# Designs tried in a protein design run: designed miniproteins, single chains, continued (5). Part 99

Each design is a single chain, and the fold is of that chain. pLDDT is the mean over its residues in the fold that is shown.

## One batch from the design tools (miniprotein)

Design m19674
Fold by ESMFold2-Fast:
Structure m19674 (fold): chain A 64 residues (1-64)
Amino acid sequence: PPKPISPESLEVARFIGRQLRELGDAIQEALERLKKGADKEEVDKFLKEKAKELTEELKKYEKE
């Protein structure tokens, strides 16, 4: 069997899981906007902003 995950890795995995959930919601929003004929550049900008927010949260978690 694989080695047990360290407590540090488990916390990181949980944090990433939450961030992936938020990203999933953002992707669904982007898809709805595309379905309504939104400009792909507008949707890309939206997704980039969401990715920045997630990256900021990751950095806060790591540097706190």
Scores: mean pLDDT 74

Design m19675
Fold by ESMFold2-Fast:
Structure m19675 (fold): chain A 96 residues (1-96)
Amino acid sequence: SAIEVFEKLIKENPDDAEAWLNLGVEYLKAGDYEKAIEYFEKAIALDPNNAEAWRNLGLAYYKLGDYEKALEYLEKALALDPNNLEAKELLEEIKK
């Protein structure tokens, strides 16, 4: 499975920010938002300028109903990538 591939990559190289991000995305798709958050936070710790990681972290918090954190992290994603339409649309949804 994709999860097993990324878990193996992380075991071999724990500094692989992309593997942490991809593992987070797989758990997000599976509906395990708490696990997804854990992995996105590790990806961001390794690469704090990755707008995709910040956007996915914001989405995971939105799915958990933590709108304050969702707003904070989506605004960070937009600061890094102002043209991210998905982050803009989700921010507008939360602010209404």
Scores: mean pLDDT 87

Design m19676
Fold by ESMFold2-Fast:
Structure m19676 (fold): chain A 63 residues (1-63)
Amino acid sequence: MNPVVERVAIAELKRHAGLSEEEAREVIELAKAGRFEEAIELLKSHGLSEEDARRIVEGIAAQ
């Protein structure tokens, strides 16, 4: 686990999707657990398109 990469991902989710820190952490944990559809749906509920949400989740999973 790289805490610097996790902090950058949280900051980007907060800035890009308007998530709180807790919501951003939940997206990261869902993606790391392989629960990609749930992470995508959480991002979509905050106004992201499916394409943008999928790209973000796949990026987190690759870390």
Scores: mean pLDDT 77

Design m19677
Fold by ESMFold2-Fast:
Structure m19677 (fold): chain A 77 residues (1-77)
Amino acid sequence: MPPVPTPEELREAAERARGLAEKAEKAGLPEAAKLLREAAELAEKAAETEDPEERMKLLEKADELAKKAGEVIREAL
């Protein structure tokens, strides 16, 4: 099992998601961009959370949104 992500790793994940959201927006996929921005926000909140268990829950929600965004992108491209 992967270890509980560090705040730094979560901030990096949020930054990557925001970058992907911008690319999705430029590709004409605003719904995917919105989902990726929401995922990035959850990852950033997870980075600010002191409770590792709560951090993992936020990350799981972020991952779910990112997967949904990826599906929208795959269907459109």
Scores: mean pLDDT 79

Design m19678
Fold by ESMFold2-Fast:
Structure m19678 (fold): chain A 72 residues (1-72)
Amino acid sequence: ASMKAVGHVLRGIGAVLDGNDEEAARSFKEAAELYYKEGDKELAIRVLKQGIEWTKNPEYRKELEELLKKVE
């Protein structure tokens, strides 16, 4: 597994717990892009779906949804 992508997932989870939707969405997006570039499309999709579920702000959620459409 990508250590950089894992780092971004952990950052995203921490941001969710802190109520920082902007950092959460950015971190999940960066993690998904890294997994996708490394050929792990399934992990990229899972990370984006989880990020969408945990992101409450509609603007940041939409960014993740648009990226999900691109990688599916």
Scores: mean pLDDT 82

Design m19679
Fold by ESMFold2-Fast:
Structure m19679 (fold): chain A 64 residues (1-64)
Amino acid sequence: MEDDLNRALNIAAKLAQEKGTVDVDVEEVAKRLEEMGFDPETARELAEQAVKRLKEAVKANTEG
């Protein structure tokens, strides 16, 4: 349950580092999750949550 979201967050964070921005494409994260054995619908939902949480975390750090 929580492990799946953490996995998606790790993928989103790696993509953000590669691009130098937190504006990560949800479709790219979802595609990587599908390669790990998630079904397309679940992969998309996890990717959306992960990208949203990544952006929220960066906003909190930028405030400091």
Scores: mean pLDDT 76

Design m19680
Fold by ESMFold2-Fast:
Structure m19680 (fold): chain A 84 residues (1-84)
Amino acid sequence: MEELIQKAIEAATKAGHPELAKLAVALYRSAEELGDPEIVEMARRALKALADGNVDEASRIVSEALARATPEQQELVGRRFAEL
């Protein structure tokens, strides 16, 4: 995962969307901490899409994951995003 996160950040930064990479990373970390395997898998797919240069797909997945996230998870995502 660390290698995928690094590739996603680099690719998103080159594409002009560093905030999207930060949001995907925050979503992944919060889902891992709260033990939500569905959101973990969605975050992983978003990071893979960013690493592959597919910003539109990553944005779509992140939006869907946030819509499915619990209030507790949404709060934690916001905190992890601010720390990045």
Scores: mean pLDDT 81

Design m19681
Fold by ESMFold2-Fast:
Structure m19681 (fold): chain A 60 residues (1-60)
Amino acid sequence: DVPSFRELAERQRAEAERRRAAGDTQGAEAHYQRALALQAAAEGDSDKAEYYGNQAESLA
């Protein structure tokens, strides 16, 4: 089953929360930015999706 952009964003938020709880602040922020990019893609906002995607890449 192929997950939707919304489902992928939920998974990235959950991963960000786990990493923040573990003290991995940079990894948490990277996953949070990926969640924002996926949410923007789900909403059809390609400019925001690209912006947040680039932020995630800079942190990974």
Scores: mean pLDDT 83

Design m19682
Fold by ESMFold2-Fast:
Structure m19682 (fold): chain A 66 residues (1-66)
Amino acid sequence: MDELINKAEELLKKAEELGDERLKTFAQSILNILKRMKEAGIYNPRIVKGIEKQLEFLEKKLEELA
């Protein structure tokens, strides 16, 4: 979980540095979901896998813009 939160925070920072409001909002949304899951202590493996795929998509989009 902490690895996914750290990755989401890193990607959020990259989106902020690039000035892409859509990718920033996307990264913030993922980060909010991960933080909520951590606070609740609920780690659904299917949701976690979905988030991993979303983070991979976001990372790829940020690399294309950099």
Scores: mean pLDDT 81

Design m19683
Fold by ESMFold2-Fast:
Structure m19683 (fold): chain A 80 residues (1-80)
Amino acid sequence: MMTEEELEERLNKIAKKFNTPLSGKEFFYDMFSDSGADVDALLKALTEAKNVEEATKIIQEFVNIDEESARTLAEEIFSE
């Protein structure tokens, strides 16, 4: 399973990929700030995801976005 530290590294990689001045965590907060989601709880739940499918389900549960958008984000988190 992914550690909190590994998740932070993956989020930082996503933030850099989108050429944002934000840290990975800040980028995630900015992305979901208007959703009313508990982003801290979402990040913790994502550390327990074993694959893209589990991560997709977790994102949908916390953020209430469509499956395609959640899957795209999950794939970015699980990309090497």
Scores: mean pLDDT 74

Design m19684
Fold by ESMFold2-Fast:
Structure m19684 (fold): chain A 61 residues (1-61)
Amino acid sequence: SAAEEEARRLRELARQLEEQAEKYRQMGEKNPKTSSAYFAGADSSRLQAEHYRRKAEAIEA
């Protein structure tokens, strides 16, 4: 169904955002003088991933 397709896309987006968050975290560790920007990017990406996961769950309900 269209709902199942949309939920699948949202989960894929969440996965990609979690991978991006991990990359930002690693960049922050590698660049301590500018780490705040990278850690902020990681947190933002994780929050967006959580949002997409919740939206996918709501669509399936």
Scores: mean pLDDT 87

Design m19685
Fold by ESMFold2-Fast:
Structure m19685 (fold): chain A 72 residues (1-72)
Amino acid sequence: MYAELAARLEAVRDEDVPKLAELGIAPEHVEAIAKALAEAARALAAGDLEAARAALGRALEIAAEGAKEAGL
């Protein structure tokens, strides 16, 4: 059921994404990742898999750029 996956994405947003700031990832990227994960969780809860995939892809792309800029 998509609700369980949505809950896991919300947990990552609330628990793990703020830790990225401690690794030196810019606050702008941390905020954008959190927003994209929230969009993915909402789409999954609504059953919109295409919107969820797009939001997850955006979150991963922002995370990769932020990590690269932070020298990770």
Scores: mean pLDDT 80

Design m19686
Fold by ESMFold2-Fast:
Structure m19686 (fold): chain A 95 residues (1-95)
Amino acid sequence: NAEFEADVYLALGEIYLGIANVLESRGDYEGAAQAYKKAIELFEKALELHPTPEVYRALAESYEKLADSYRKLGKTNEADEWQKKAEEYRKKAEA
């Protein structure tokens, strides 16, 4: 069942968001960015299986957090690209 598989990927992605938040709180912005990227991969799999506003919001949040981590690392151009992706997914969540 694609819907059940999507729910599993959503749950796993949220676990990686939790890991990233802990790493970020410790000042490990490189580790946080890697964990946010893992969350994004999982949420993208959930989206492919069952697109919902919840998945679009999860992707928007993850890209926004990834952008913040990249800014802390001095990677401002890449951070701006991630922020743009976050804005695109937020618009899809509202559609």
Scores: mean pLDDT 90

Design m19687
Fold by ESMFold2-Fast:
Structure m19687 (fold): chain A 68 residues (1-68)
Amino acid sequence: MLSEEELLARLREIGRLVREGRLEEAAKMAQDIARELGLSEEEIERVVRLVLEGRTDQAGALLLIASA
């Protein structure tokens, strides 16, 4: 299972990818994390959309809440 340390590291990587304009890679990483955390397909789509919009803080918050 994804640890909190691994989650935080991957969230930092998503932020870096978004800053570099690598939105497809960031979205895929967010999708993989959301699926690992057991989010529904609708929730996964929401997280991916937030990443693609550059709203990484909101996407990260949703993933952290889901991991609790």
Scores: mean pLDDT 82

Design m19688
Fold by ESMFold2-Fast:
Structure m19688 (fold): chain A 78 residues (1-78)
Amino acid sequence: MLDEEAKKGLEYARKGVEAAAKGDGEKAAEYGKKATELGLKAMKAGNATGGTAAALAGIGAALEGGIASGKLEYGEYG
């Protein structure tokens, strides 16, 4: 059960990376967000290893997608 949520999170992270590779930054950010949410949920439920992996992969995909789409910029906030 807990492992299933972590596995689903990793599947979304993979889809996010694929979307980013295709230049679909919005879809990459969307899948990355879903992967991170599922990863964090799995971690809270006691699957720290799987949840952390899914969350980190999701964050990476979301950042790549957000930057590619122009919704998340590099550099200073001010």
Scores: mean pLDDT 66

Design m19689
Fold by ESMFold2-Fast:
Structure m19689 (fold): chain A 77 residues (1-77)
Amino acid sequence: MAEELVEEARRLAEEAARALIAGDREAARRLAEEALRVIREAYEKFGEEAAQAALEAAVAAMLARREEIEAALAAAE
């Protein structure tokens, strides 16, 4: 179902955010690439609306942790 790909994209984005907060930029990059792959799969199988829902879910997951991500990135500078 399209909802399963939306949830997968959200989960991968949460894992990417946790990796960024932990300072693991390589893991964060791989998880972000996997989330983008899932968004593309949603587009190919279910169309633009499903891809947009998956993207919005992923962005919302990252924004929910924005302050923690920004603090971790600043500490790495």
Scores: mean pLDDT 83

Design m19690
Fold by ESMFold2-Fast:
Structure m19690 (fold): chain A 94 residues (1-94)
Amino acid sequence: DLRQQVDDALDRSLRLLDDGLRAVRRSRDLGLQVRQQMGQLMLDSSPLVRRLLSTAGGSMGQGVLLSDDLDRVRRVIDDGRRRVTDIAQRIRDS
């Protein structure tokens, strides 16, 4: 039964995409928490320590750019999930 095999493959693909989206969301949330903690440390520090933390914060700024890249990956996964869902629906409607 080819139709059943295709439906099963599409269902497995949707589950994998959903798992990927959850992983991306967790990674982004952790990045935001680390950024918030670094900001607090900068406020509570002497001018010299603030300068050192600003250098470290430059490296953390690259982590913020990675968070933007994770958002782009999330959009690609969301688009793929929508397309797979549309194909599955068309197969079921036929």
Scores: mean pLDDT 59

Design m19691
Fold by ESMFold2-Fast:
Structure m19691 (fold): chain A 75 residues (1-75)
Amino acid sequence: SAYNEKGKEYFEKGDYEKALEYYKKAIEEDPKYLEAYNNLAEVYIKLGKYEEAEEVRKEAVEIFKDDPDIISKLK
């Protein structure tokens, strides 16, 4: 996703607020994009928003619950 790649660019620059916006857009474009959920949780951790990071993890588990290989990687 172009949005996920832009999110990574902003993350590398330390612009975590812009990275957050683009990772959210990547998820809106593809709700089954596991990498975008992982990246979004990492941005929340960098911002000190640990509860939001946990909620992103829970949302990813719910979305990927029917894929055993992906579920094992979220634990």
Scores: mean pLDDT 80

Design m19692
Fold by ESMFold2-Fast:
Structure m19692 (fold): chain A 58 residues (1-58)
Amino acid sequence: SEAVALALAGRVEEALALVRANPEDLELISDTGVALAIVGHVEEAEEVGRLARALKPS
């Protein structure tokens, strides 16, 4: 997961861009949110979590 790797590297904007480009990939969105929280970007992690909850499960 490139978005997860970017989030862990602190490349928040690039990670968020990949998440927004793949709104159907709930696993990618959730994993990226967890990675953001791990590196201390809690606000962005919460935004990603809210996006995941608003999207269709698939």
Scores: mean pLDDT 77

Design m19693
Fold by ESMFold2-Fast:
Structure m19693 (fold): chain A 80 residues (1-80)
Amino acid sequence: SREEIVEELRKLYLEATELARKAVKDPSTDPEIVQELARIAAEAYRLLRDLLSGKITVEEARQRIEELKARLDEVKAKLA
């Protein structure tokens, strides 16, 4: 449903933002990891905004969420 997609985008934004906040505090963390987390957060927020404004469909948002989840999982693996 639309409400489920909104909640998933919100969770992606918050998780990516929290991970970026933690990563930037560690000077040994690769700056590319921080940049990718910031990009994921920005894209999740943009998708949420576009969905709420009717610029994209729920189906389009769902496809983009799966891509963002895969990117977030890849970054999380590099932080381990």
Scores: mean pLDDT 86

Design m19694
Fold by ESMFold2-Fast:
Structure m19694 (fold): chain A 98 residues (1-98)
Amino acid sequence: MSDEEVLELAYKAIQAARDGNVDEAISLAIEAGKKALDASPETQSAAVLAMIYALRAAGHEEKASELFKKARQAMLNGDVEALKKIVEEGIKILEELK
């Protein structure tokens, strides 16, 4: 799996979220997340950012803020396992909205 592919999907998800295309943002963020599970921590962070944008676009500000806080803490601690679990959590939350 290419880190570049995940970053492209994350970018498209963020753009869809900014444009108000909620369903597209959710679908792209889920795909980015699934492909990011075995990617670098930097790429996993980008996938989480895409998920946060999709959640905010869908009106789930509270869930978005919770994921942001968890991701920030995992990154500050260099906790790669925690970051992977946060990606998995974000996928589950977004799939429930689909």
Scores: mean pLDDT 85

Design m19695
Fold by ESMFold2-Fast:
Structure m19695 (fold): chain A 56 residues (1-56)
Amino acid sequence: MSKEEGLEMFREAERLIREEGLSVHEAAERLKEKFPQASYAEALAAAHEARKALGL
């Protein structure tokens, strides 16, 4: 995964958690759907970092 794709996944994870109220695992599943090239581990990491950035 490129650095640019990682940033896009992080931004989308923030949106999903903040705006849709998804859990980290639910956000990771949605990220995997939107970014099929990413592994589940990469999607889960992005969701965890997004939750941390939001102070949740």
Scores: mean pLDDT 80

Design m19696
Fold by ESMFold2-Fast:
Structure m19696 (fold): chain A 58 residues (1-58)
Amino acid sequence: MIEEFSKKGGIVGRNGALTRAEHQGGTVTDEQLQEYSEKGSKLGAQNALLFKEEEEKK
């Protein structure tokens, strides 16, 4: 489960970088895409842990 949320977070982060680049001029580097993907992946894993705690209370 945590791995799945990590992957989804990475995809969301990458897509967010692309959308932001479109608003600012349509340019984004591979390094920026990788950085946002990694940050999104970490956030996804963190959110999965929080979701698990909430499910245990339900």
Scores: mean pLDDT 66

Design m19698
Fold by ESMFold2-Fast:
Structure m19698 (fold): chain A 75 residues (1-75)
Amino acid sequence: EPTAEQMLEAGERFESLGDYEAAGDAYEKAGELYEKQGKLEEAAEAYKKAAEAYKKAGKYEKAAEAEAKAKELAA
């Protein structure tokens, strides 16, 4: 299974290619992996990046879900 850091790197690569949906998916996976590690601040940041990428992809429902997760974890 990829690490959270590897998924962040994958998201950055997908953004550089203009594949914002794949970038959002990668950042969301990074957030999930950081949550499993108890790294809630890093998870919140990953979900914020996922939300931004999903907005650029026009995936507003996924963006809203990622924003909600980021708010929960940043509180």
Scores: mean pLDDT 84

Design m19700
Fold by ESMFold2-Fast:
Structure m19700 (fold): chain A 87 residues (1-87)
Amino acid sequence: SPEDVLAEVEELARRLVAGEISLREFDEGVLALVRAHLSDEQAATLLQRIAEIRQEVQDALAAGELSEDEARRRYAERVVEALREVL
């Protein structure tokens, strides 16, 4: 269900913020859930938003505006919100 997909992504987000998984593992987990459960149109919209979020967070991190922990939290939170908006 949409609620189950959201709960699984929220758990991946929690693990990313806690440093229990890498950004790569988070991205791979989210992509797997998106491919398994979302329509092609929902997936395309979400993946575009995630790419934009990633660029913004990486730019802020590279500029020294965010710490590594703040960048992980910002990315995780914004990915979860983007998923809520497409569900």
Scores: mean pLDDT 88

Design m19701
Fold by ESMFold2-Fast:
Structure m19701 (fold): chain A 91 residues (1-91)
Amino acid sequence: TEEEIEQLRKIMKNTSKAILDVENLPLSDSTKESLIKAHLGNIAELELRIEKLKNPEITESQYVEKLRELYKEIEEDIEKALERARKIAEG
């Protein structure tokens, strides 16, 4: 539903803002990276849930493949994943 999509978008924006809070915590770089990656993973899952709600014709295979691509981006290019999260937070 439109209400469900709006709720998921709100959660994504809140999660994106939480990443900025993590960067300012007095934690080790490795702990911050771990927490940031967890938040980025949550954003990726929410993004795909919204896409599936907008396009119910997306097959299970396509969904799984896209999720794998997003997780790979987080592991291989964290700066690109962070930029994606920033754009979500900005609207």
Scores: mean pLDDT 82

Design m19702
Fold by ESMFold2-Fast:
Structure m19702 (fold): chain A 57 residues (1-57)
Amino acid sequence: SKEEHARRLLEGAERVLEEGDPVRLAVALKELQKAYPSLPEEFQERARELLERLKAL
């Protein structure tokens, strides 16, 4: 489902932020930016927070 896909994407971004690998951080930022407009409303706030954190790095 779209919700399941969104959850996996956000969980992936959170793990990458915890690990701090620069290459994976860049990939996670790109993937989340691309997916953001299509995410279910329920996940948009969490995605926005993650995008801000990824962009700050």
Scores: mean pLDDT 81

Design m19703
Fold by ESMFold2-Fast:
Formats: structure tokens, C-alpha cells, sequence
Structure m19703 (fold): chain A 81 residues (1-81)
């Protein structure tokens, strides 16, 4: 997958995460934001990856999933450099 395709996938999943979060589907939002972060990281965009993982962390906290929240926070810190 090209860098352009990876960035496009990241944007797609980030939008899905936003829609799920607005609907109160916080676990689903966290899962989508984490996928967005993974695609941005593969594309080499550490700032977008860090932001997406930070959004996943917040969504997982809202879902009450402390383990996934902690994992997302760790990914955000690593992606930020």
C-alpha cells in the first residue's frame, strides 16, 4: 500500500471513529481511532498517528476499558517521538 493510500485509510477510519463517538459508541470509536493511528504510523505521519491514538485513549476511557486506554496512550507517546 502506498503512503497516499495509507493516509487515505487513516482519514477514513478517523471519520468512522468521530461518527461512532458522536453516537456514544465509545468502544467502537476507540477501535476506529486506533486503526486510523496504525495507518498514519505506517504512512510515517507520527503527528497524525499520535493524535489518532490520543483520541482512541479518550474513547476507551469513556468506554470504561482501562487496559485498551493505557495501550492507546502508550502508542500515542511512541508515535509523537
Amino acid sequence: MSKEELLKKGEEYEKKGEEAYKKGDYKTAGDYYEKAGDYYRQAGDGEKAARAYANAHLAYLKAGDEDKALQAAAKANRAAG
Scores: mean pLDDT 88

Design m19704
Fold by ESMFold2-Fast:
Structure m19704 (fold): chain A 99 residues (1-99)
Amino acid sequence: EELERRARELEERARKLEEEALRLTDEGIELMRKAGDEALAEKAEEFKGTAAAGAAIRLAGERIPELGEELRKIGNEAIRKQLEADAARAEAERLRAEL
């Protein structure tokens, strides 16, 4: 009971963090396209749902000085939320394996 409840709470937390990371990734992609960096925008889209998407957005911040701070902030937040989601899912999976 307790392990299943904890696993479910972690899964819900991971889902919300994943949704937030996806929204941040979409924001970064729009900014990258607006600046004309379609190659990095495509990579961010391809890596959606992983920390690599946020990393691509951070990298775009170094290449686009006018949007550098904004892209770095979006990329860092997307990376952080995705890693938190991945950790929560891993813990939930571990708890379910103990059931």
Scores: mean pLDDT 84

Design m19705
Fold by ESMFold2-Fast:
Order: sequence, then structure tokens, then C-alpha cells
Structure m19705 (fold): chain A 89 residues (1-89)
Amino acid sequence: MRAEIEALKLAGELLNKYKDHPLVKKFLEERPNASPLELMAVAVYYALQDPELRARFEKELTPEQLAVLERMAAYGKELIEEIEKRRKE
């Protein structure tokens, strides 16, 4: 579907931009065999934590595209929280 394709393309661009981000690097250190989808989800989650970038996406994206990114961000959040829990244990 067009909205999913556009959202996935944007997620790939966000991963490229955030590949050197500490959270993305830490995720790769903990999960060196992480899938591209997992890496994109983490990058999208981090990008949507930026209120300026989030406001831009809400303005420029369709509701359907934003919903796909929100689902990816939720998955990325779960992955990050799971790693942080394991680091404390």
C-alpha cells in the first residue's frame, strides 16, 4: 500500500541519518544480528521523540503514513526497553 511504502522509505532515511546515534549504536552492540526492520524501528522511535521533527511529520505526512511510523516507533520503544532491562539484570 502507498502509505506503508512511503513510511518504510522514510524509516530507511531516518535509519541512515541516525545510524551513528548513541541509542542506535548501543542497540547494535547489544544485538549485532538485529534485522534492518528492528534498526529502522529504533531510529523511527528516536526521531519521533524530537518534538520539532514530530510536528513536521504531522504537518507533511498523511494520517495513514504517520500511523505506520507510530507503530514502528512503538516497536522500537519495546526493543530499547527490553535491552535496558537486560542491562540492569
Scores: mean pLDDT 76

Design m19706
Fold by ESMFold2-Fast:
Structure m19706 (fold): chain A 57 residues (1-57)
Amino acid sequence: MSEEEVERLAREIAERLRAEGVTDPQAIANHVRKELIARGVDPETAERAAERVREEL
C-alpha cells in the first residue's frame, strides 16, 4: 500500500468517526492508527498518517 493510499484511507476513517459523533482529535487519531494497523499498514506509517489527520482537524 502506497503512502498516498494510506493517507486517503486515514482521512476516510477520520470522516466516518466524525460522522459517528467522535469529536476529540486524539481519539480520532488513535482509532485511525489502530484501524490502519489492523488492515496491515506498518506501525510507523500508520502513526504518521494518524498524525497528519490530527493536524488537519
Scores: mean pLDDT 80

Design m19707
Fold by ESMFold2-Fast:
Structure m19707 (fold): chain A 65 residues (1-65)
Amino acid sequence: SEATKNILKGGQALADGDYETAVKYFEKAVEAAQRAIAEGRDATQELNSAQGGLEVAKKKLEEAK
């Protein structure tokens, strides 16, 4: 799914220390998961994973400033 692709890319960016890129990918993953849910598809796990990744990425980005 689009959400899963963006979660994977966000995770790779986190591992690389690219927190700005990680935030962007996890935000895209949240958007994709929310759209899937709005369209009647179950994407609750993807939404939870994307939101968790986004929170971690934002905290790391703030620490890097």
Scores: mean pLDDT 85

Design m19708
Fold by ESMFold2-Fast:
Structure m19708 (fold): chain A 84 residues (1-84)
Amino acid sequence: KKREEAEELSKSKDPLTRLKAAQIFFELGDYEKAIELLEELSKSKDPQVRANAYFLLGQLYRSLGDLEKAKEYYAKAMEALSTL
């Protein structure tokens, strides 16, 4: 049911709803789907959406043991927030 919920939320026009979908995919261990969705959201014109997408990518790569990519994404999240 959680995967079905995430799939439905990922089709939303609302970027915040799609961020929630990515978080659920991450919690389910579906890293490929989470990364795909977060990479699209990281291209958003809304700095808050981009920052949240980069932050979740950082957390995801940290969970995979890729600390270098995690640091890179956290830095991008901070840069996006600096435009607010």
Scores: mean pLDDT 84

Design m19709
Fold by ESMFold2-Fast:
Structure m19709 (fold): chain A 62 residues (1-62)
Amino acid sequence: SVLERIEELLERAERALEEGDILSAEIDLGMAKLVMAVYKVEDPELEERIEELEERIREAKK
């Protein structure tokens, strides 16, 4: 399903960030956001997870 695809992309982004691969984390996060936009997915839990991951990536780039 579309939701499973978004969750998979977010899990990949989180794993990439834990490994120090900031570029891969940004790409996978960007893909998750794109899928949500294209399919008009409105899910507060996924949106919060995306916001938390964006903040973690921003922190990691410092």
Scores: mean pLDDT 86

Design m19710
Fold by ESMFold2-Fast:
Structure m19710 (fold): chain A 57 residues (1-57)
Amino acid sequence: LREEAIRLTAQLLHAGLSPRELAERLGVSQATLSRAMGRPEGSMFGNLAELVAEVLA
């Protein structure tokens, strides 16, 4: 799940998907996605991968 989440997140970002579309596909609000991306404690990519893994679990 985690490795698949990382792969999916990387693929979507590389495809140029907007944050709005990414949030919609994950079934979370854009505000939730923005907070994860804005956290200074981890890389933006790492925070997104954690969110995707949580949603897929």
Scores: mean pLDDT 60

Design m19711
Fold by ESMFold2-Fast:
Structure m19711 (fold): chain A 64 residues (1-64)
Amino acid sequence: SLLEKGREALAAGDYDTAIKYFEEALKKDPNNAEAHIGLARAYNLKGDFVKAQEYAEKAAALLA
């Protein structure tokens, strides 16, 4: 799945590839909490803390 490919890219340190897979997952399911969590992690690991927090807050709202 796209989520598995995103997680594998994160584990490999390929954060840009991870972002692409999680964004593609969101194109298919915009409310996918796991994709938002994946994007939050990828942006945090890239040092983009503003985007990381935005995606984390969106994931939290979807799980509420």
Scores: mean pLDDT 86

